# Designed miniproteins, single chains, continued (3), part 72

Each design is a single chain, and the fold is of that chain. pLDDT is the mean over its residues in the fold that is shown.

## One batch from the design tools (miniprotein)

Design m10643
Fold by ESMFold2-Fast:
Structure m10643 (fold): chain A 83 residues (1-83)
Amino acid sequence: SLLEQARQLIKEAEELMKQGKYKEAAEKALQALMAVLQASPPEEIPRLIGRILRVIGLMLDGKYKEAAELAIEEAKKALEKLE
């Protein structure tokens, strides 16, 4: 399921964060956010899109650690609401 995929991607992103692999962590966490977006109710979609755009902006700015932290936090928060 999309929720199981998101959960796995968050776990992978957290493991990459512990290794200092911030760019790879941000990429995995962004994928988790995209999976959560697909499983989310319509009322949550605008907020999640706004967060996804902010994560992408941080990545384009080379701020991979901040991007990964934000994406992990938002993906976890959205998953808790869906479970």
Scores: mean pLDDT 87

Design m10644
Fold by ESMFold2-Fast:
Structure m10644 (fold): chain A 66 residues (1-66)
Amino acid sequence: APLPSDDEIRATLLIMQGAVYKLAKDYKKAAEAYREAAELLEELDPELAEELRELAKEYEELAKEQ
């Protein structure tokens, strides 16, 4: 099995951190974590990067709701 790249490891940690923020209902921080993960994965896994960008956008909208 190929070794995961540093970017892949960092993206995985950010995805986990985003999930923790989501469970805490800190949608702003969740969106930031998923967006950063998407940037790291853009060349490695563009489909996952796009999915993470969509999740980040959804959580940004939730963070703006009163």
Scores: mean pLDDT 82

Design m10645
Fold by ESMFold2-Fast:
Structure m10645 (fold): chain A 49 residues (1-49)
Amino acid sequence: SHMEKLAEEGRKELEKILESMDEATRLYFEAVLRGELTPEIVEKAIKLS
């Protein structure tokens, strides 16, 4: 329960931050969080910025 509450609070705070980011930064950050950061995703983020 304690860990679950911390995860929920962190998720809400992270969601707020992501909403304030530009599309390129959001794409990059989401890829990092999922462990799916690839050269292709980095290139897409650069093109969107």
Scores: mean pLDDT 69

Design m10646
Fold by ESMFold2-Fast:
Structure m10646 (fold): chain A 69 residues (1-69)
Amino acid sequence: MAAELAALIERGRTARTEAERVAALRELGDFYMSQGRYAEAAAVYQAVLEREPDDEEAKARLAEARAKA
């Protein structure tokens, strides 16, 4: 758990492009969903949608996270 979170944060930190940062945020959101941390997952998917408003997958994940929070 903690090791996976640290790896996701490091991936985001080393990301050089906006696309890589958005991908890292999606992975972080998916991680929080897998841990049952729906409020944190919702916040992360919201950040994805601020950058990629037409991301259908992020919209679906955000709705799921909010429904379970």
Scores: mean pLDDT 77

Design m10647
Fold by ESMFold2-Fast:
Structure m10647 (fold): chain A 99 residues (1-99)
Amino acid sequence: SEVEKALQEAIEHVREAIEAMKAGDLDRAIEHFRRALQAVGRALELAKKEGLPDEVIELLTEAMNHLVEAINAAREGKVDEAIEHAQKALEYLRKALEL
């Protein structure tokens, strides 16, 4: 499905952002977090248009919130906080894929 495809793209970008954070490449990490956020936003719009369950909408919204916090933490050089928020976003995205 197009939603699943967008979610897989988001997951891949979050993983790349975490790797960049661990490498100390904050600019690369922020770019990947932004791409992940765009992919989740597209998945959310598609999910709403297709009438997917409210649980999916809620999981995607939580993932977006954590990605925003990860971007903010990365901008401040708070590596551990950015990774923690990124990992929480991954948990929500993976849960959405299981539905």
Scores: mean pLDDT 90

Design m10648
Fold by ESMFold2-Fast:
Structure m10648 (fold): chain A 76 residues (1-76)
Amino acid sequence: MAPEIRKRVDEVLEKVEELVKQGDYEKAKKVAEEEAAALRAQGLDGLAYRLLAQAYKLMGDDEKAAEYEKRAEEAD
C-alpha cells in the first residue's frame, strides 16, 4: 500500500475513534463511509472494506464489522 494511502486510512480510523469517544456515532459513520467510497472509486475495494470493518468495530457494531471483514476477504 502506498505510504500516503496508509497514512490517510490511519488518520480516518483515529478520527473515528475520537468521534466514538465523544458519542458522535453519526459523524464517525459518515467519515468512515466517505473515505471507503473514495477508496472504492480508486479500485481499492478490499482496503475500503477493511477500513469499514475496523471503523464499525470501533463503533461497537460487531455484526457490520464481521460483514465487511467477509467482503474484504472476498475482494482479495
Scores: mean pLDDT 82

Design m10649
Fold by ESMFold2-Fast:
Structure m10649 (fold): chain A 73 residues (1-73)
Amino acid sequence: DEEEFIEKLKKQLEEDLKQISELSKEEAKKLLEELEAALPEYLAKLDKHPNKKLAEAMKKAVLEVKAALEKQA
């Protein structure tokens, strides 16, 4: 169930954003560097994903995590 997966993804995103708000500046910078290194390949894989709705949701989630880490760093 694609819709169920997207709901789980949204819940995980809410949890991730809460955890990011509790990170130190150093921890946020470290995670941001790791995410930025992995992001181009991850986004390229999502662009090739057969399920466009799921890929779009996953892309939005990872970009929102990146934005939250940038604010915390």
Scores: mean pLDDT 83

Design m10650
Fold by ESMFold2-Fast:
Structure m10650 (fold): chain A 76 residues (1-76)
Amino acid sequence: SAMTERIAELMKRAIETGDGRDVIEALELLRERYADNPLVQKFTEIAIKRVEGKKLSVEELEEVFRESFEEAVKEM
């Protein structure tokens, strides 16, 4: 889908620049796409806070996403 393609494009830029703003934009699009999914809403809320203002490697982004998802599930 067009939204999935935009998310992928933003993630590619984040990998290239290390800029958390591109990751935040991608997470906001995920939140919009899955507005009725409480797990996605909670996950994106946590992940956005964790990446805000940071320069992250791919490995660091993977860790943030894993931990944010784990926390979201725990708080459900």
Scores: mean pLDDT 80

Design m10651
Fold by ESMFold2-Fast:
Structure m10651 (fold): chain A 60 residues (1-60)
Amino acid sequence: SHMEEEGKRLLENFRKAAEEYGVPEEEKEKALKEMEKLISEGNLDEADRLAKQVVVNAAS
């Protein structure tokens, strides 16, 4: 479905950004689990928001 494809895109984008900006593995794994939960609940906007916040915090 479109929602499944968008969820996969969010996870892929987060993984790439997390590696680029040096998000610690433990923090990355925790964020991925929460994002997967939000995506399964249909909360794509919250998953995207969480991903961006984790990356911004690491980049600061």
Scores: mean pLDDT 83

Design m10652
Fold by ESMFold2-Fast:
Structure m10652 (fold): chain A 97 residues (1-97)
Amino acid sequence: DPILEELERLGDVAAIEEYKKTSDLEKKKALLEEVRLKKEYLEYMQKLAEEGQQLMAKLEAGEISQEEARALAEQRQVELDKKHEEFEKRMEELRNF
């Protein structure tokens, strides 16, 4: 079962339990897509956190000014807000499927 194998690989225990309770193929596909979307969003958030740590390290080393660091942080926040809106919209579409 390729959908169940992917869910097990992704490690979402709650999603695996929901998968086992349903025989509806469309719901099984939507569940897998939801889990993938959550994982991609979490990986994006982790990448942003790592980039934030690198930005702080540069600020502490004096490689950038506080003003430059603030401008870069504001730009990253705008990108995060857009990514969050896209994620929320796709999650709502999957929930209504």
Scores: mean pLDDT 82

Design m10653
Fold by ESMFold2-Fast:
Structure m10653 (fold): chain A 80 residues (1-80)
Amino acid sequence: MKITISLPDGKTITVDVSPDDTLTDLLKKIVSKNPSLKEILEKILSVVESDSNLSNTKVSNYPSEFVSTVLSDSIKMLNS
């Protein structure tokens, strides 16, 4: 499935995720495409990894629109 993320600067990125990818795997894929977001995404990753329910959840269990919205909002809040 494809996850589309809106960045605070108005740019959009699209990441292809496998059905077995976790939220951690998705965040690592986003960093690979956008190294400038590494610091913000590492902060999100540390929060996700501290919560076993979030770190072990497969992205494919959620609608792509929901995942896109949550990640876009999280990046925007942490970039403030």
Scores: mean pLDDT 75

Design m10654
Fold by ESMFold2-Fast:
Structure m10654 (fold): chain A 79 residues (1-79)
Amino acid sequence: SALEENVEEFKRDLERALELARELAREGTPEARELVEALLRSAEQTLAYLKSHPDFFPQELIDYMEEVVEELRELLEEM
């Protein structure tokens, strides 16, 4: 379905964002840190939105987004 196709596309976009965050973490500059912090804030806002509408979004997507948020937090702690 179109919804399932959109969820898979969204997951691919999140994976690309995580790869960018990993590259920024390897750079370790203050500017790179600010970008990862911005990505984390955006991810946390998206997760909050998904959790506020559980009837509209599959639990699998919410769980995946929680993993994205956690990985971004771990990257920042190691920078």
Scores: mean pLDDT 84

Design m10655
Fold by ESMFold2-Fast:
Structure m10655 (fold): chain A 97 residues (1-97)
Amino acid sequence: SMEEEIRKKIFDLYQKIDELVRELADELAKRYGIPRSEAARLIVRGEVPDEVREKLKEKLRQIAKDYNLDDKTIEEILSAPTLLEQFELLKKKIREN
């Protein structure tokens, strides 16, 4: 059913975002000598260097393209100030489209 297809897409999205945060948190934790949990918190809050913020945006843009969203919608999502807000908006747009 369409509802099952959407739920599967949202679950797959959750897994992709979780993996992305985990990988970036591991890199950031090693770079700064901080715990992984603290690095993940910084990533989710957008409290990271510009290079990490841009890397996160590019990875999220790539993920969003897999869900048949147009470029304008993707840029709207990426303009949100935190990863949490970007993720919520991405879920909403996937459900609507």
Scores: mean pLDDT 84

Design m10656
Fold by ESMFold2-Fast:
Structure m10656 (fold): chain A 82 residues (1-82)
Amino acid sequence: MKRVVEIDLDELRKALEAEGVPNVDRIISVLEKLAAERPEFTVEEVLQALADAGFSGREIEAVYRVLKERFGVEPDDLIRLV
């Protein structure tokens, strides 16, 4: 079974702000809309949603770094946004 990592969007917001990531309000807004679509996403689907919303590669890389370093997300994990 694939590993599922549950990510609280309020805790993610705090982590992104603490790491100095720009446009945190817009990032969280995109992820809130994504969370409304279905319960679980691949890492690639989450990063693609940010790309589709117009975030740069550097902004997306910064979000992915926070997911890996603060939430322990690995490339093959499923993400549950709550």
Scores: mean pLDDT 86

Design m10657
Fold by ESMFold2-Fast:
Structure m10657 (fold): chain A 77 residues (1-77)
Amino acid sequence: MKYKITDPESVVKAIEILEKAGPLDTSQEVIDAASAFIGLAVALATGADPGQEIIDKLLESKSPAAKELGERMREVA
């Protein structure tokens, strides 16, 4: 994958790409971003919790979707 879930900046960029994409956008950038997000969701579901640095980066993001995701992850953790 072009984005690694272990890299906080890559996760934030993936979410920002998904936020800006249209609902039917199937470009390679959106597919790569969606794959990174799915990878993060699977990691969280398996209890791998790579989340502290990712949560911090999401909360620092100017993307409303990324910030809301960061706050939601912070409350569940």
Scores: mean pLDDT 62

Design m10658
Fold by ESMFold2-Fast:
Structure m10658 (fold): chain A 80 residues (1-80)
Amino acid sequence: GEEEKIIEEFLKQLKEVVPLTDEELQEIKDALLENDAELFSNVLKKLGLIVDIETAQNIIKNVKSGNKLAIEQLLDALKL
């Protein structure tokens, strides 16, 4: 579906800015597809970005809606 295409494009961009294992990529994909904010926040923590559950929920919403500005801000935070 359209959301799956947006998620795949996001994961492609994410791989260009941060080194990810196949397991971490799958966890991010699963968290986005299932709207699992707890799983998403835990993966971001492993990548060096600490966010609360409310922030993780908002990030998932923005990524799945293709919000370019929010996606760029997340990618910039992760490439530090």
Scores: mean pLDDT 84

Design m10659
Fold by ESMFold2-Fast:
Structure m10659 (fold): chain A 55 residues (1-55)
Amino acid sequence: SVLDELIDYYLKNKDKLSTKELLEKLNEILKKNGAPDYKVTEEDLKKLEELAKEI
């Protein structure tokens, strides 16, 4: 799913990229997966981190 791809990218890159770079790349993933009207925010990064802890 798109959510799984976002979580995977976030976990692999959160220590390598700045918050701004992460937001840019995550938004590219959403656009690639046909969700151009959704926009990842800093609050969404916090949610991705919480979801990642449950996996």
Scores: mean pLDDT 75

Design m10660
Fold by ESMFold2-Fast:
Structure m10660 (fold): chain A 86 residues (1-86)
Amino acid sequence: HMAKKAIELNIKLAREHLEKGDVRGAALATIRALNLVIQLTKDPEVIEKLKEVIDRIREALASGDEEAMRRAVQEGIKLVEEVLKK
């Protein structure tokens, strides 16, 4: 229960950051949500996909590519929402 609420809060924060143009803030909130989902899932294929998206966000943050960050953040938000639907 508490972990799901923490994930939902981080996704809400990621969306709010995107609306305000704070792409870096959105990326950090999305990484936190993705890491929390990894702790809840036992599906190795889902864990691999979550890690790949985290790596993509980290790469975009390191390069300063805001469009790559936006795309990776949107992918991460969708993946978190898909995994929470069960």
Scores: mean pLDDT 85

Design m10661
Fold by ESMFold2-Fast:
Structure m10661 (fold): chain A 57 residues (1-57)
Amino acid sequence: SAEEAYEKGKEAWRAGDIETAVEYFKKAAELGGKVADEALYRLAGLGASELAQQIVA
């Protein structure tokens, strides 16, 4: 689910696994729902603005 992907993304980010965090945030944004906007903000904050643009396009 989007919520589960977002949670895993945050945990990977806190563990310093930025690559895994980005993948989970992308998944959460693609699945939509309540956490999709938060996942997009996280991707933008990580400097992955290109990835965030691809997801919303």
Scores: mean pLDDT 71

Design m10663
Fold by ESMFold2-Fast:
Structure m10663 (fold): chain A 94 residues (1-94)
Amino acid sequence: MEKVKLLEERLAEDPEDVDTWVKLAKALTELGDYDKAIEYAEKALALDPENGAAYEVLGDAYAAKGDLKKALEYYKKGAELGSETAEENLKKLE
């Protein structure tokens, strides 16, 4: 996917770009590569542990893999950190 390649090239140039790690993880979730999406969202959290959007992506990836318990836990954490989308997804799973 050309979008994924462009994001990966950006990360090779700036590996501490948290927003790009989150965008790449989200793009991989949309492509169905949930394991890589989880890996890259975890890299974003290693750089910024309070990134609500990264927790949202973890929730989405685990929900897609059928692990609803982990999805719920990650959406709760994302909502606590100000991710409105994670809060909406949390309400959907309740």
Scores: mean pLDDT 82

Design m10664
Fold by ESMFold2-Fast:
Structure m10664 (fold): chain A 101 residues (1-101)
Amino acid sequence: KVEEAIEKQLENYRKKAEEAGLDPETIERLLKMVERILKTIVDIAKKLGLSDEEIAEILSKPLWEQLNYLDKLAEEKGDLDINFEIGVLAVAQAVIDVTLK
């Protein structure tokens, strides 16, 4: 489930990057960044006690919604280290959004 959700997100970002007219080398760099972010999201979600089913559901959402959900959950649990890590991922996500415009 989780691996399938990651693959679907990477496919969606590849299509968006192609539609944005990015060159193949830029697309591959973007996808490596997205994959790294998604894997980090999975690790954070596991640390926060989420099941594989819950993680797969989160991964089906837009990246900004994934980060917002995990940020709220980390805040509720009082995990400042995870909140900081999510903040770094939110900056990376904003860079991706600007690149795809």
Scores: mean pLDDT 81

Design m10665
Fold by ESMFold2-Fast:
Structure m10665 (fold): chain A 60 residues (1-60)
Amino acid sequence: MTIDEVAELLAKETGFPKEAVKAFIEQARKAGANPDLIREALREAGASDETADAVVEAVK
């Protein structure tokens, strides 16, 4: 799944604007953020487990 596809899915689930979500994903990737911390933050924001896992895979 591409970053664009993941950002669209995450925006739909969380209600945040796609541009804001895409910026978050790009910053997490650039910073080398811990996958478990990304998953927890996304789940707290209302993302499904499947979507959180897809974001982690996209930032590897």
Scores: mean pLDDT 78

Design m10666
Fold by ESMFold2-Fast:
Structure m10666 (fold): chain A 69 residues (1-69)
Amino acid sequence: SLLDRLSPEERAVAEALANAEVSGTQAAIGRRLGISPATVSRRLRRALEKLGLPDVGALALAVRKELAK
């Protein structure tokens, strides 16, 4: 599974991004998870590198497809 390649912390941020029905800003995700926007940004960048994805839009789409299975 694509999500199995992420750490639990990276997966939590990626799933929060995918489930954002309003603008998925680092600040909004940070408030939901109780972490700083800088930590959200760092975890998103690591998730993109691990999965070989170009941007957060591609990450959100990939996670949504995985969660729909």
Scores: mean pLDDT 78

Design m10667
Fold by ESMFold2-Fast:
Structure m10667 (fold): chain A 70 residues (1-70)
Amino acid sequence: AAQAAEDAAHARADAILKERYGMTSTELIKKFKPPIENADPEKVRQIAEELGLDPETIEALKLAAEDFAK
């Protein structure tokens, strides 16, 4: 199921983020909230890349932004 697969990917991304930063993807999104007022996944990805975040973190933030935009 597509939603179950996305939920599993999101949970895995959250585990990585928690290990590295001690925060979930949603908590990280909140820290970037001013520049992502529309929760646009592409904008979140661009901002994360500009901040020099690693690819795994960028993907996790993109997934969280997609959940926020639903």
Scores: mean pLDDT 63

Design m10668
Fold by ESMFold2-Fast:
Structure m10668 (fold): chain A 95 residues (1-95)
Amino acid sequence: VDELFEKAVEKLREAERLYQKGLETGNKEDFERAIEKAREAVELAQKALDEYKKLPPSRENAVRYAVAGTLIAAADYLISLAERYLKKVEEEEKK
């Protein structure tokens, strides 16, 4: 069972849900939580990727590496988007 990768997928889904909620509510807390969950997804996916690198070279293992790498990229992109919106909300609060 690929528990690390499964947990990474779950955390990314939580981050996506919180990001969408933040877009709907404009709530700073929802964007902060989205960033937190996306960072957790990156950490878990990086741990999974490190374990996959220890496996014998095969087509199946190459797919595992690619999928884990894609999850990291998606989570990093979500962090970037959420941080941009969080900065806008924080700038409005300082007015």
Scores: mean pLDDT 82

Design m10669
Fold by ESMFold2-Fast:
Structure m10669 (fold): chain A 87 residues (1-87)
Amino acid sequence: GDLEKAEELLEEAERLIEEAEKLLKTSKTVEGYQEAIKLAREALKLAMEALRLSEDSPLSVKLRAIGLAIRAIGLELEARLKLKKLE
């Protein structure tokens, strides 16, 4: 149902966030920062879709979706600022 789909989207969003965080820590290249931006943007889309599907879900699921969305926004901003400093 919608809850199971929301949980799957949140698991994938968290995976993408962790990959983006790793790229920001280990990469110092334009390509690495561009990939981190792409991953963060995809994670945000998944977290927002999970939030939409979680209307009738427990508050814990909604809060997880909001938390992941905030983390994704922060990661995209950090990656964009780092990219700007290289160029």
Scores: mean pLDDT 87

Design m10670
Fold by ESMFold2-Fast:
Structure m10670 (fold): chain A 60 residues (1-60)
Amino acid sequence: MSKKVAQAVGYVIRGIGAELDGDLKEAAESYKKAAELYESLGDTEAAKKYREKAEELAAK
């Protein structure tokens, strides 16, 4: 597994943890970082998914 894939998954887990803790700002930032990593990997679908989720949380 590439180092970037591990980092992207790590940010997704952080985002989920922040949502459960009620920290929507930190959750949005974590998902945004995950989306950037997936985009750099060429995973456009995952990048779009997490970018949209970050935008939703940032709007709250």
Scores: mean pLDDT 81

Design m10671
Fold by ESMFold2-Fast:
Structure m10671 (fold): chain A 62 residues (1-62)
Amino acid sequence: MEKVKEEALEEAKAHAEKIPLSREELFQLAKGILAALATRAGIELSDEEIERLAEEIVEEVL
């Protein structure tokens, strides 16, 4: 969990630094990154967990 969130946060920050993103765009990007990383790590995240973690990432980036 924590490792997936940290990796997703780093990727989201890198994207936000290169391309200006709205809050909505950053939230959708963070959800996508979290889902991809969780799948790679063999971790099952519910839609609610992905949304909560994505919201935390948006708060840390913006």
Scores: mean pLDDT 79

Design m10672
Fold by ESMFold2-Fast:
Structure m10672 (fold): chain A 71 residues (1-71)
Amino acid sequence: MSEELRKEAEASAYLVALAAMRTAAKAAGDEEVAELAQKALDEAMKLLDEGRYEEAKEVAKKGIEEVKKLE
């Protein structure tokens, strides 16, 4: 048990981090940052639901990097 559970946990951790960044951006009134984070979250969540944990993790990572570039 199981490489799959580990990959899911890692993907979920990055999704949680991205969701926190989106929530913080919304609270700060940064609509552009919040929108970018939301788009990345939507894509990563779809991949996570399909069991594509590694792809979900990479999408979430890219979203985090894009958000950081706008800060």
Scores: mean pLDDT 81

Design m10673
Fold by ESMFold2-Fast:
Structure m10673 (fold): chain A 84 residues (1-84)
Amino acid sequence: SVASLVDLEAEREAVKELAEEAKEALESGKDPKKALHHLIVAMLLAALAGDEETLEYLKKAMDALDAGDVEKAIEYLRKAIEAA
């Protein structure tokens, strides 16, 4: 990988912002597709950054969302934001 320290910091900030936007979209209920899209992009960026802890929480948020448990998805997104 050609990722520099600066690139890794930018990727981690982007993951945090996307996770926050996904959480807000779920809390508002106005755009569930936007929440899913942001969550998928956040997972891809976390994987590229090698942030295993943040990625694990994002995966748990996705699993909760797939199960229809929006409250649990929001909780895992909070943990992902704190870990990033």
Scores: mean pLDDT 80

Design m10674
Fold by ESMFold2-Fast:
Structure m10674 (fold): chain A 78 residues (1-78)
Amino acid sequence: SMEELKEELKRLLEEARELIRQGRLEEAVTVLNKAIELAKKLGDEEVAKTLESALQALREGNEVAALSGIEEALKLLE
């Protein structure tokens, strides 16, 4: 269901946030890519764009901006 996919998306975002906090950045990139694909499947363009920006920040080594983007995406999913 859409509700189950939305809960899975939230779970992936919480996981990515924890991985970033642990310095496990390659794993965080993998999880964040899964979250982006799930947001696209849900048709949530705003969440997908927010997460693509967070992924770009993470790839640039900007953990603060990446975490901020994940928090913004989580708020959009409330």
Scores: mean pLDDT 88

Design m10675
Fold by ESMFold2-Fast:
Structure m10675 (fold): chain A 72 residues (1-72)
Amino acid sequence: MEEIRERIEELAAQLAKGLGEEVAAELRDLMLAAAEAELAGDLERARALNEEALALLEAHREQLKALSEALK
C-alpha cells in the first residue's frame, strides 16, 4: 500500500505542474481511494472511482497536452 501511495502522490505532483494543485489533489484522492477499495475487494467502488478519475483527466486533456510540451 505505501508503495502504491508513494507512486500516486508522485504522479499527482507531476500533474499539479499543468493542472494545478487543486485538480491534482482531487486526482490523488480518487486514485488512492480506488486503490484502497480494490485492496479491500470492493471492485465496484474501485471501478467507479477510477472512472471518475479518468473523466477528470479527460476534462483537462488540453492542459495535460500543454504540460507534456512544457516538460520537453
Scores: mean pLDDT 77

Design m10676
Fold by ESMFold2-Fast:
Formats: sequence, structure tokens, C-alpha cells
Structure m10676 (fold): chain A 68 residues (1-68)
Amino acid sequence: DEEKKRIEELKEGIIEGLELIIDGVDEAAKKNGAAPLDKEEQERLKKILEKSKERIKKEFEEDIEKIR
């Protein structure tokens, strides 16, 4: 139970972190003082992050299910 809960909390934290990164991709590029990513590059990065989020979520769900 304790291990399952900790993995669930870790999953939620990681997913929330990825959501914040996805939401802030364009803002972060501007803040870094580098040339801003063009819209195409921002979209590609967001797609990569969204896929990573879905994969991580699925993997954690499978691990949680195994612990029971």
C-alpha cells in the first residue's frame, strides 16, 4: 500500500511537471534570451512532450496495477 501510494504520487508529480513544461514551452523560450522557437518548432516540442507524458502515465499505471 505504501509503495503503491508513493508511485502514484510520483506519477502525478511527473505528469503535472510535464503539463507545466508543455504549457510554458513558448514562454520559456522567450525568457531564456535565446532566439524564440518558431511556431513549428514549438509545436514539434509540445507533441514530443505530450507523447512522453502519455507514455510515462501508461507505464506508471501498469506498475501500480502490478503492485495491487
Scores: mean pLDDT 70

Design m10677
Fold by ESMFold2-Fast:
Structure m10677 (fold): chain A 95 residues (1-95)
Amino acid sequence: SNEELAKEHLEKAAKILEETGKRVPEAQEYLREAAKKLEEAKEALTPDKIFEAMKQVSELGSKALGVDPKNNEEIAKALREALHHMGLAGAAVLA
């Protein structure tokens, strides 16, 4: 179902951020907080809450990128992938 697809995409986004946090411990607190925002969006499962979470993930992601310049590319890739999955979740809920 579209609801199941949205939940799968939000879960995938959260896992990407959590796994990246394990590889970049300096950014872990920001990425963990971002994953928590995704869990909140998954509970509500509305377009507004998903788009709100996308904004919060982008803001927390910017903070994560500022923590260790050596890992910026890895963090940026994880953020792009997570935001892509969040977009797919939003599209699924709107369908």
Scores: mean pLDDT 85

Design m10678
Fold by ESMFold2-Fast:
Structure m10678 (fold): chain A 86 residues (1-86)
Amino acid sequence: SLQEEIDRGVVLIGAAVLLESVKRIDHPGAEEIRRELEAAMDALAQGDYDTAIEHLKRALEIARQAGLEDVARSLETLIKEMEKLK
């Protein structure tokens, strides 16, 4: 439905905003999170929610290990929102 396409677009925008925030962090873990976020956005654009969620969960684990608590919180929110779409 149109609403499902809108909801997916909102999640994609949220991921893009988080990606821009992470790009400003000078940290090796942030670079890995950027790669996982980009892969998740590509999967989401293809309608592959399961693959997108897997990439976001890997980014979340990296964020937690790196102590990037704000990034981890944003990723947790994004995962929950995306799980509701499948």
Scores: mean pLDDT 84

